Designed miniproteins, single chains. Designs and how they scored, part 20

Each design is a single chain, and the fold is of that chain. pLDDT is the mean over its residues in the fold that is shown.

## One batch from the design tools (miniprotein)

Design m674
Fold by ESMFold2-Fast:
Structure m674 (fold): chain A 73 residues (1-73)
Amino acid sequence: SGKENFEKGKEAFRRERFDEAIKLFTEAYKQYKDKDPILAAEALNMLGASYFRLGRVEEAQEAFDKSLALYKK
């Protein structure tokens, strides 16, 4: 489920396994996007943070921008 992927993603992020965190937060976002915009935004925010930690600044910015758009609905 989205919750399981999000929780595993947070653990991967905490362990600095950012490539794994990206995969897990992407799956969480996909599962939340049509059901819960707040949880989808949280998944995108963590996805952005994970990209940023890998120096993938453009992907981080895109994820953060998408997260902000969900909060401003």
Scores: mean pLDDT 87

Design m675
Fold by ESMFold2-Fast:
Structure m675 (fold): chain A 99 residues (1-99)
Amino acid sequence: KKKKIEKFKKKIEEDYKVAEGLIDKAKAGQPLSEAEREEVDRVVARFHMLGILNNEPVMIEAAQKLSEAALKAQRGQPLSDDEAEDIRKVIDEAVKKAL
């Protein structure tokens, strides 16, 4: 077991900001740039990995919902307010479980 809690927290906080930016763009129906898509893919991979390693299903669900939001944004299909709130709630829960 590794003791780098502060570095890990900072990384998760950065992931949260990427997720918020994606939700805002998806709500507006705006496609992600290639760089933004790469950032989202990294966040998705990290949440999925942490979910598996820590047996935390909410982190796997967060990864899936972020992937779905990115696909909707790419299609120009805006997220509803209810969908955006649901994704934010799952991400908030996943971040709490990671910290």
Scores: mean pLDDT 78

Design m676
Fold by ESMFold2-Fast:
Structure m676 (fold): chain A 90 residues (1-90)
Amino acid sequence: DHRDQGMQYMSQGNYQQATQHFIQSAQQSTGIDRAVNLGNAGLAYNQNGNNQQAADYYQQAADVLFSNSTTDGDRQRGQSLRQQAQTVIS
């Protein structure tokens, strides 16, 4: 439910609250679900202008996807998150 609350805060532009809820959701999940929550935390940090934290969470999300994925879609998602991490800190 922290993920749903995080998404609600994202829609309101309250990115600081969104990051807190996505991080809590990530801590309570594993595998692909954890990667999704870590990626959402990265997006929320990025939109709040916290570029270093955004990069760190995107990299964490990508690592989880590469370690847990068995589909081309999940691997593509991991590559996209790695690119986002590089872009926000460049």
Scores: mean pLDDT 85

Design m677
Fold by ESMFold2-Fast:
Structure m677 (fold): chain A 64 residues (1-64)
Amino acid sequence: NAMDFALGMAYLNEAKRLLEEGKYDEAIKFAQKAIDLGLTKPARRILAEAYRKQGKFEEAEKAL
């Protein structure tokens, strides 16, 4: 619904900010919250990038 979409977008934007700040664990948590609300594709991309930045290449591959 519209509320879940708006909340998911807020989580997605927060995940992007955390990723840019190098806070990879927090970015992963917010990206996962966005996935749970249906913003799967854009959130998986952030999740994959955060895992890649941490050297977790298997997790990054699975996120895509």
Scores: mean pLDDT 84

Design m678
Fold by ESMFold2-Fast:
Structure m678 (fold): chain A 97 residues (1-97)
Amino acid sequence: MKERKRKLVAEIEEIVLESIAEGKSPEETKKKVKELASKEPFLSEEEIEEIAEQAGKIVKDYLEYLKKKNPNITKEERKEEVAKLREAEAAARAALA
């Protein structure tokens, strides 16, 4: 991928992971992603909206998944799950390099 697109994807992934860790609403996630993506001149308004919607959906679905597994899940437990995801991504990147 081109460097600019790679940076945007990485920043969106970080917003999603942080939103899951903090238990932020899908709406807050959408706003952050839309603000970030709106700075990129290579994206149309429709593409920005789709990206923000997908990010918000991922956060919502994953938070619901965690809540279903443990209805009393704490912020600390969510952060631990996010840390595992970050480690898995780093390992996958290293294996593919």
Scores: mean pLDDT 78

Design m679
Fold by ESMFold2-Fast:
Structure m679 (fold): chain A 90 residues (1-90)
Amino acid sequence: MEEELERLAEAARKGYEEGLEFGLNTPLEEQKERLREAAARVRELLPSETLEDRLELAYHVGYGLGLLEGIREREGEEVAREIAEEIRAA
C-alpha cells in the first residue's frame, strides 16, 4: 500500500511537472488539444482496476492540473477557467 501510494504520488508529480512545462512553453491551441487528450485518457482509465491503470491515471490527472496552472500563469485566470469548463463539459 505505502509503496503503491509512493509510486502514484511520483506519477502525479511527474505529470504535473511535464504538464506545467508544456503549459508555459506552447501555443494556446496546442495546450487546449493536449488538455482534451489528458481528460479523455482520465475518463478512459476509470474505473482504475489495475496498478498500471492507476499509475497512468495519476500521471494524466497531474498533467492536466500542471497544464492548467501553466495556462493560468501565462494567459490568466479567466482563460484557464474557460478551458477547464470546456473540458469538463466535453
Scores: mean pLDDT 78

Design m680
Fold by ESMFold2-Fast:
Structure m680 (fold): chain A 66 residues (1-66)
Amino acid sequence: SAAAAREAARLAERAGVLAALGRLDEAKTMLQKAADLLGVTVDPTSAEEAIAAARELGLRAEELAK
């Protein structure tokens, strides 16, 4: 739904910020929630992977929220 996509975009944006701050476990939790809302799988093992995943999920979620 559009509401789930908007929530996923918010979670992905927060995850990107947390990953950039080195808070990887918190970023992974937010990314997993966003991924679950979008019906996709993510498993970042580093802050760099988490930042990349956050950007990708955020873009996908924003497109779905239209």
Scores: mean pLDDT 84

Design m681
Fold by ESMFold2-Fast:
Structure m681 (fold): chain A 56 residues (1-56)
Amino acid sequence: SDIFNKAIAAGQAIKAATGVGVDVRVLDSETVEFTFSAPLSPEEQALADEIMAEVL
């Protein structure tokens, strides 16, 4: 599904921008889960939110 491919791209972009590892899981046809290897700082969360808005 396109959602999964976009989610993978978003996860890779977030890791590149923040240095935090991202694991992506498809839960169902509409739902994708992002798991971060460490808690995000407010600045990292803002970057992640921006990337998700641009890619998803």
Scores: mean pLDDT 78

Design m682
Fold by ESMFold2-Fast:
Structure m682 (fold): chain A 77 residues (1-77)
Amino acid sequence: MEDLVGELIRLAFEHAPRPLALRAGELVNQGLLAASAGDLETARRLLDQAVSLLPPEAQPRARELADRFLEEARRQQ
């Protein structure tokens, strides 16, 4: 799980301007907290927002990482 979150944040910092990368990281962390609380709908919304801040070239990979994170969180419920 941490590996998926770390890679998503790394993609943001590699491909997005710093302010957008910081915002994406904030949204990813909020999504992680929501998932830990069992609120997978809020987690998905926050991760979708984080992915949308990345340039189009990085969005498919970021989406895959976000989807894998949500699936892993769902299995832990």
Scores: mean pLDDT 80

Design m683
Fold by ESMFold2-Fast:
Structure m683 (fold): chain A 74 residues (1-74)
Amino acid sequence: ASVDAFIAEEEAKRQAYLDAGDTEQAAGERGNIAFLRLAKEAGVTDAPSKEAARKAGFEYGKKIGEENQKLGDA
């Protein structure tokens, strides 16, 4: 399935939580969306599962953090 489809699914869940007044659950979905967006930034457009897409985003975020640390130490 496409990562865009996973982002749309999680954004729909976040909106449903906001409509219900559940700001804590909406904040959790915002975190899930952030990792999926990082996966897209890494060039991951398709994944076999939402979990695989989130893991790709996490690994990309880790790599960017390591590169930023090298730049900060220079």
Scores: mean pLDDT 78

Design m684
Fold by ESMFold2-Fast:
Structure m684 (fold): chain A 62 residues (1-62)
Amino acid sequence: MSEIEELEKKVEELQQKVESLQMAVEAAKTMGPTAEQKAQEALQEAQAELDKAKKELEEVKK
């Protein structure tokens, strides 16, 4: 696979992770503020990783 294909797969995996964590945040709201906070932190971290991967992909797509 090319570097572009590797980055596209990474973006897809991170996108799925973000979607799963969004669901986890909604579920955590029923468990209490501590659970919600931890789920929100995990989501924020995954979103930052996704944003970086997307930026790298855009830089190589020329």
Scores: mean pLDDT 81

Design m685
Fold by ESMFold2-Fast:
Structure m685 (fold): chain A 89 residues (1-89)
Amino acid sequence: MEVEYDEKTKTANITVYLGDVSLEEAQRIAERVRETVKEAAEKGYKKVNLTIVYDERVTPEQVSLVIDAAGEAAKEAGMELNITLVKAP
């Protein structure tokens, strides 16, 4: 997972790679995303751009865990959330 803070636009850009991971590992990634969104809100950021990079072995359940964690954290913090799904080459 990578995080880039854009102070000019008050946007936190979060990139998550969901490769060949277990559901337990996907849940740990989801918790990490949740904490990162909370930290961005504490810093006064107003928008989160979440990019989920996935390969052909990722399940819908694993993607949903990350999306739901980000959505809940953003809603609680009053942040705008944009989600982009990108298939790995």
Scores: mean pLDDT 85

Design m686
Fold by ESMFold2-Fast:
Structure m686 (fold): chain A 113 residues (1-113)
Amino acid sequence: SELVRQALFEALDALPEELLFPALLLVAQVLLKWSQQEIADRFGISVSTLSRRIRQVDEHLGFSLRWVLENELSEEERLELAARLYARLPEEEREKVRRAFPESFIRRLEEAA
């Protein structure tokens, strides 16, 4: 819904820098239909580390980001959120994202920003 989208976008715009990367990884996981293991493997982290980082995002937001992405947002809205998160990442983390994800996905993020 528009209200859920606006509230989520405002909350994500207020996310501290250290939570941008795990938030993007979760949105990308939903968009790409990848397993949590596939995301973890691509970035050289454990599934446990990824889960903990995602929990930190949820704790900051006060709701389950995954649930909202899967149940309240369209694929277009998920892509817009991913693009906004990607644009805000520090250059070092953006380079990691470009190396780990398919070129077609990176192109979609850059075109949606």
Scores: mean pLDDT 86

Design m687
Fold by ESMFold2-Fast:
Structure m687 (fold): chain A 101 residues (1-101)
Amino acid sequence: IAEEAVNLIKEILNLTEDKLLPKKLKDNVLSAISAYNNGNSELAIKHLNEAIKEGSKSPFPEVKPLVVASMALKYALEGNTEKATKYLKLARIELSFAKEE
């Protein structure tokens, strides 16, 4: 489930224009993925908390999928599989709305 959340975050970053993402949100998400890949879940969670905080301040709907996917990864790393799965599904729904014509 953590790998599913990381893959979804990478997909969202690839699909969303950089100008629509707050720099602190993007930087903290990338730092969280780096920490996770290095086996440092505590540092990853710290960066994800900062990313969620920064992203939640954004008025842009395109930011929501990344914030929700970051929450999914955080819950996965905390061992909360139920919330991780719920927020993963929600992030996919939010991504579909951000792509809506």
Scores: mean pLDDT 77

Design m688
Fold by ESMFold2-Fast:
Structure m688 (fold): chain A 74 residues (1-74)
Amino acid sequence: SALQEKVAEVLEEAAKALGKDVEEARREAYSMTEQEILSLLERARLGAEVSPDPEKSAFAARVAERIEEVIREA
């Protein structure tokens, strides 16, 4: 699915920035349903609002923005 492929790109970029496993991030994205992608967006938005670390808050906001764009295009 084009949606899963674009979500995979977002999660790969996030994993790379955080020093996490890029291959695991890609596999996770391709296993996600649309409902799970919406849940991920909600969690990213919440992380942006409630994170006490400004860098983590900004990063979560950026991830939320990218996922929202991908969903809007699908």
Scores: mean pLDDT 80

Design m689
Fold by ESMFold2-Fast:
Structure m689 (fold): chain A 80 residues (1-80)
Amino acid sequence: SLRERAQQLLNQAADLYSKALQLEDEANALLRKGKELMKIDEEAGRRAFQQAKETQEKANELQKQMADKMLEYFRLLGEL
């Protein structure tokens, strides 16, 4: 049904958003860790910054997927 499809899209968007927030928190923690590590171990600091960048890129991709699911949800509702 339309209602079931709409609910599934919302559930998928919520899951993607939740995962993106977790990755953003992880990326921010890695940025803080990298900043502290740069004072005592430059290589470890640079490694943490690279991991932060990669983690943020994954978060951005999930946010894009979430936006796509929300657009599909609104299109479904707009056809009513």
Scores: mean pLDDT 89

Design m690
Fold by ESMFold2-Fast:
Structure m690 (fold): chain A 69 residues (1-69)
Amino acid sequence: SVEELIKRYEDFIQSVQEMVKGRQELLQNFKKQGGDPEEIERMEQQVQQLTQQAQQTIQKLRDQIAQLK
């Protein structure tokens, strides 16, 4: 059903948001612990790329939900 499909998209959006938040929190913890600057820089680049990809994915899913309503 349309309602079941919307729910699946909403659940996936939530999962993506939670995953990005977890990665951001892990990065902040590594910075707080005074880890290797080069490793921190690599992690920052990875988290930034992941965040941008997640934003694009979430927007596409939101657009799909809007089309189904």
Scores: mean pLDDT 86

Design m691
Fold by ESMFold2-Fast:
Structure m691 (fold): chain A 92 residues (1-92)
Amino acid sequence: MRVLVLAKEGGRFRLVFEVEDSDFEKALEAGERVVKELLEQGREVIVYVLSETSGEEAREAAKRIAELGKEMGYEVRTQVVGNQAIVTLRPA
């Protein structure tokens, strides 16, 4: 699984973190840690999840990232297409 984390800086999104790992939990935990830090700073974040194996894996990862955003009071949008998911996290 690959997780890309983009954060909004000066009106544009920049890639701030990327992880690629065959271990789903390791890749997701690394991504969640970075997302949590950015959300604690009040940053607007987009997370891209790409699974090499299944849309279900991408959907599960997107759900966990979305839950984290909601718990922190963020407005969350999730889009899943094939084996890719996009989670948009905006300060509420």
Scores: mean pLDDT 84

Design m692
Fold by ESMFold2-Fast:
Structure m692 (fold): chain A 81 residues (1-81)
Amino acid sequence: DKKQKILEEVKKLRDDVIADYRARSAQFMADFIERRFSQTITAINNGDFDKAKQILQQMADFFKQTDPEVSAKLQKIADEL
């Protein structure tokens, strides 16, 4: 059936495109997280604990639903500042 073949091709292309976009989003998120940690370390080294605490709190909120263990660790460090 020609219609069935076209539907299978469309479904395969959909899955391939979605997987590619998800991989690109993961890389962007990794880079974003690394930058936030670098900013936190710089703030601590400069004695700007208020800024470091703000960045850690923003990161904790970001991870709250996806990685609650990471969120809890970030919140603990923020509370120690």
Scores: mean pLDDT 78

Design m693
Fold by ESMFold2-Fast:
Structure m693 (fold): chain A 70 residues (1-70)
Amino acid sequence: GPAEERARLAQEYAERHAQGLAELAEQLTGLPTEGKGEALGSNAARVTVTIGDETYESIISAETALANLS
């Protein structure tokens, strides 16, 4: 249903965003970099990027994702 479709899109968005950040970080630093995205229900996503030995976490709200969809 619509809720399941929104949850799937949120997860795909989180994964793509995490991958993009990891690719940029690897290009800029030359360090081993890994990105992971996880949907937190239908309203938020957690993005984790590990650069060498340092881990960075951010939460992306659905409002932020929708603001990027004109």
Scores: mean pLDDT 73

Design m694
Fold by ESMFold2-Fast:
Structure m694 (fold): chain A 62 residues (1-62)
Amino acid sequence: PSDEEIKEAIALLYIAVGNLLESKGDFDGAIEAYKKAIEIGKDVPSARKLAEENLKKVQEKK
């Protein structure tokens, strides 16, 4: 797979971790996971936008 495909997979895993932490009420942990997903997925627009959207949503609940 390309470096972009690997970055996308890793970014999606961080988004999944953020969703899990958010479901447990760990909003600070979820925010950190989404920020990591944005950093990893910066070169993958689809993954980056998804992580940014999740970050905005969790910050509204905090």
Scores: mean pLDDT 81

Design m695
Fold by ESMFold2-Fast:
Parts: sequence; structure tokens; C-alpha cells
Structure m695 (fold): chain A 60 residues (1-60)
Amino acid sequence: MSKEVLVLQEWIETLPKSSYQAALDFFQKELDETPENDTERKENLRAVVDYLKQKVESLP
């Protein structure tokens, strides 16, 4: 996992729980719009999206 992904995960932990879905929607869009040849950015965004999915699924 890259340093950039770790920084984003720490930032996500500071967000109110009500913002997790909005953050997931934002990063999912960024991932979908990222070109296939930008593999590093795509992998980092995929890691962030997966992290946010786990956070959303853990919400009551």
C-alpha cells in the first residue's frame, strides 16, 4: 500500500460516519474515470474505494 493511500485512510478516519457514502461515491467516480494506462493511480484509488466500502458496510 502506498504512502498516499495511508494518508487518505487517515483522512477518512477523521470524517463523520455520515460522509463515508459520499466519499465512496467520489472515489468510485475518480476510479471509473481514470485511464487504464494510469495503473498506479488506478491501484491507489481501488484501495481507497475498497477501504471505504468496508467502512460503509460496518455502519449500523
Scores: mean pLDDT 78

Design m696
Fold by ESMFold2-Fast:
Structure m696 (fold): chain A 74 residues (1-74)
Amino acid sequence: MATDEEIDVAIVQIELAIAHLDAKRGNVEGAIERLKKAVEKYKDNPAALEEIRAGADTLPEEVRQAVMEAIEKA
């Protein structure tokens, strides 16, 4: 079955989906906080961090910049 790393990536995909909904509703701050928490939680999983980076590229620039900064600090 899936590895812990693969499960973390799946959870990150759910977090990204919620962040997309928050951003679409105009809740940019909520999207940023959610993804910053995901970066901190999964900082030791490169695959999860790469998924967060890829997902953030599809979000508003403010969210993308905040997420990229959080990943750089991880």
Scores: mean pLDDT 81

Design m697
Fold by ESMFold2-Fast:
Structure m697 (fold): chain A 57 residues (1-57)
Amino acid sequence: SIEELETLAKNFSEENRDELIELAKELGLPHAREVVNTLSLAGVPGSVILEMLKAMK
């Protein structure tokens, strides 16, 4: 669900990254793996990454 995705994004860590990516992909968000990996490497917070993913849909 979107609420579950928002919770994962708020508490973003390397341990929950794959879970966040897979859930975002299941919810139909485009390029989830690429966007999450690129932006997290650049130090962008998980909540901001999620907003960018939602904006691209």
Scores: mean pLDDT 79

Design m698
Fold by ESMFold2-Fast:
Structure m698 (fold): chain A 56 residues (1-56)
Amino acid sequence: SVSAEEARKMAENAAQALRDLGRDDLADALLKESYELIKKGENDEAARLAGERGGG
């Protein structure tokens, strides 16, 4: 299981990887979706989303 803090860090790291690729729109969308999931307590799903969309 992933904590809210860990899920947030994973989302931020994935968003940074997308920004490094020039994909700011994807980074912004990922952060928005991840923060909504974290706010609902869906930390494991937020971490999964970051892994799938962050190119890792």
Scores: mean pLDDT 83

Design m699
Fold by ESMFold2-Fast:
Structure m699 (fold): chain A 93 residues (1-93)
Amino acid sequence: HMAREAAERLYKLAEEKGLDTVASAAREGMQKGLEGLREAAKVATQVAIKTGSEDALEIAYEAVRLALEVAGFSPEVADRIAKATVEAMKKAA
């Protein structure tokens, strides 16, 4: 349930920002649990690297953080790892 709710939230955020590829990945992930959420996070980070947009980077941060929290990481650890991942993507873009 938590992974599904996280994927649904990512779908809505990506759709509002016009990130169609990320929205599709999140929608497909809703029934695939943590694995679906991880795939959505991967797609979000790839879009962030290619576009360099702040919206894509924001969605990538949320996707990575939610995937880590669902995987059992503490909110503090999930936030730290997600921020480091997004900062690496910013430098690559």
Scores: mean pLDDT 76

Design m700
Fold by ESMFold2-Fast:
Structure m700 (fold): chain A 96 residues (1-96)
Amino acid sequence: MDPELLGKSIRGARRALGLTQQETAEILGVSQATISRYESGKIQPSPLTSDRILALRLYAVGYSDEAIVTYLTTVRGVSPETAEQIVRKVREAAAK
């Protein structure tokens, strides 16, 4: 994906979920500075971080936990345990 378009998508998902850059960094396992650089299109995420970003984006647009886990495992080749952990972290951070 175009880095600027990816950055806008990350920012959009974060804002839709009411998350700070720091909270998003904790979910994705990166620093807040790294989230800022992703959102500005300055750097590309690793494949593992890309899968976590994808889960965040799918959750932000209303996909169910089951649908996100299924997508990560079947399309992205993520282990079920890792996919469930990612979805759980996003759900917990977005809970109000």
Scores: mean pLDDT 78

Design m701
Fold by ESMFold2-Fast:
Structure m701 (fold): chain A 68 residues (1-68)
Amino acid sequence: SFEEKVNRRVEEFKKQGIKLNEENIKFQVKLLLEKSREEAIKELSKYLNISEETAKLLVDARLAEMER
């Protein structure tokens, strides 16, 4: 399920020292409404200080959530 994927991803990020909070989630949603997927990935990677590959996984998860 989507919930299971999100929980697994959050646990993976916690192990890497990456914290996802409400502000980070709001920032991701804002990027996806205003920017292309590629631009959102780059902006998110800089914001969270993570690789673009990891940011892609977060962006794709957020897009899936926004599609209902």
Scores: mean pLDDT 68

Design m702
Fold by ESMFold2-Fast:
Structure m702 (fold): chain A 58 residues (1-58)
Amino acid sequence: SKSSQEIAELAVAARFGAQPDLNDAKVLAEIQQLADDYDLSVKTIVNAAVKLKEKAAK
């Protein structure tokens, strides 16, 4: 089974790729929609986006 974090990371990667712009209001609105669609908290989706950006920065 997938953890909430793994589901969130896959959802963020599918929607935004590896580099979501967390300062873009449109991206933040889409994060809210992903949280609702996957029954996850906004915080979980934001944390997944941050982790993906950190992995891409290597």
Scores: mean pLDDT 77

Design m703
Fold by ESMFold2-Fast:
Structure m703 (fold): chain A 92 residues (1-92)
Amino acid sequence: SKSDLIKELQSLMKTPLSDDEILALIKSIAAAVEAGDFALAELLIRKLTDNNPEAARVLGELVREVKEELGLSDETVDKVLALIEKLVQEIE
């Protein structure tokens, strides 16, 4: 569930963000991707995941889970997930 994924992501953070802060950052990542600002999207993903590959994987699952709630398109979600996967590969 959304709540379980948020809790799991928070447990992987050195400084846990609130549920609202996490959702706001996901919305900001999506907006950056839609604007073609992949550098900003990458910076926000790194901030949210603290460069932890496990946190990045959980973030990917959470993005899929909140897609309908946040009004994200399939194209936007696919671009966000591709960027998360790229960053996981660069960390590991």
Scores: mean pLDDT 84

Design m704
Fold by ESMFold2-Fast:
Structure m704 (fold): chain A 71 residues (1-71)
Amino acid sequence: MSVEELYEKGLEHVEKAKKAAEEGNVEEAERHLFKAGDYMGELYEQGDVETYLEIAEKIQEAYRAVRRARA
């Protein structure tokens, strides 16, 4: 999978996690966050630091949304 594909897949899961959190579906949101994290880890292994940092920031935002929905 290319860096672009990893970024797109990771971002897709971040967006799905945020949507699930807004709907109060914490389990679904957490599932998508884990998948986004997997793609982020693979981006790190590919050595694309800029793309890795971009997706890491988006994952942090989604994680905060999930924590708010859980609380």
Scores: mean pLDDT 78

Design m705
Fold by ESMFold2-Fast:
Structure m705 (fold): chain A 95 residues (1-95)
Amino acid sequence: SLEELEEKAIKTMKELFEAIDSGDVERVKKLAEELKNILKEIRSYLEKSTDPKERFRAELLIGVIEVALATYRKVLGDDSEVAKILKELLDEISK
């Protein structure tokens, strides 16, 4: 369900930021892949849903994730490995 995807996305995003703050690059990579898969599921939900309210909620969720990732990347500056992972994730959202 969209609610389960929303809860999973928020949890994964929080864990991703915690991994970044702790310098655990391997955990960052795993959580970024998990978030990418969640985003693909949300996008699939958008493509299949005919309910305008469900479509709006899914689009809003994608937008919230995009803003959070972009903001965090800006705060991190020039950590080249983590910044690259976040950029690849943002590029996936922008497609």
Scores: mean pLDDT 80

Design m706
Fold by ESMFold2-Fast:
Structure m706 (fold): chain A 80 residues (1-80)
Amino acid sequence: KSELLEQAVSAARMGATYAQKGNFDLAVKALDVALEYARKAGASQEALDQLEQGKKAAQQGNGEEAARLSRQAARLLEQE
């Protein structure tokens, strides 16, 4: 796996953890980092879309949905 993809996966997992704990500001920051690394790595549009939806859910205070979407994105990124 590329180092960029590994960083994106790590950041997406941190975003999910922060969202589950209700730390939405930190979840959004982690997901922004995940999006930056995923874009640089040339990740699939599906993975990018799930990261963006997870970020939106975190911005809206929906921790459960943000965590679910962020974990799904991390799984997709792990397969790339």
Scores: mean pLDDT 87

Design m707
Fold by ESMFold2-Fast:
Structure m707 (fold): chain A 72 residues (1-72)
Amino acid sequence: ITPAEVAEAIKRAEELLALAEEAAPELPAEAALTRELLRLAVELAGSLSNAEIAEILNERLRAAIEAARAAA
């Protein structure tokens, strides 16, 4: 996740959230992660730079991947 992607995600948050909810019946874990990352980006918008938000989202995504691998 890049700072430019964070800016775009914040700008399109409603659209991306709707897409995640539409995907939830088929991909519930991926939809839940997408909603969590979008929520964090929106909550941190205005308080942190897009670069700092990108770092936080990348750490959360990495932790989710590691947790999924550990559970398998």
Scores: mean pLDDT 72

Design m708
Fold by ESMFold2-Fast:
Structure m708 (fold): chain A 107 residues (1-107)
Amino acid sequence: MTLQEILDGAPNEKMKQRLLKIIDLLAKKTNITIDYNKEVSEYTGKNLLIVKLVGALTGQLELSDEELREALTFYAETLKNPLLLGLLKLEVNPKALVAFLRRVLEQ
């Protein structure tokens, strides 16, 4: 499974376009390059955190609560989102945070 295939699995084009903008913003802020046609197993470090975040938001990757929390923390810290940082510190269920973000991205 590639990152492109994960993105193509998004529920609608609006969410896919918003995820593409999020990937671009995260990559720019962390000074990394994303290869969309690489297999998920080939990613490491911050690249893997971006892939895990997108896979969780599209529902294409099943992640543990620990993996979700790590990916959400990376996202919240990189974009300096005070609400998500606060919710993560309060140990809110990471699956509930993913569901919340999906709703925001679909609007």
Scores: mean pLDDT 85

Design m709
Fold by ESMFold2-Fast:
Order: C-alpha cells, then sequence, then structure tokens
Structure m709 (fold): chain A 64 residues (1-64)
C-alpha cells in the first residue's frame, strides 16, 4: 500500500519535472513549430488545440 502510494508520488514528480522541461522547450521553440505540436497533440487527443495538446504534441514528436 505505501509502496504503491510512493510509486504514484514518484511518477507524479517525474511527470512534473518532464513537463517543466517540455514547457521550457515549448517556450524556446519558434511559433511555427509550436503550431505543429498543437495540431499533433489535438489530433491524437481529439481535443481542440490548447496548452496541454501543445505539450503532448511536442512529447510525441520527441519520441520519434
Amino acid sequence: MEEEERNIELAGRRGQEAMDRLQRRVEAAPPERREEYARLGSEVLGTPPSEETLLHGLALRERE
């Protein structure tokens, strides 16, 4: 139980650190590239373009 709770907490921390890095990369990226990421994320998640879709699009592009 505590082990499961700690695993979730660690995953959350790693997720936050990863998101912070992606956020900085997004802010450093030129507008044209951010548009590409937003579209990619929106297409995969099935939601309108937003900050979340932009971050997810960048993450997906990075995994290529």
Scores: mean pLDDT 64

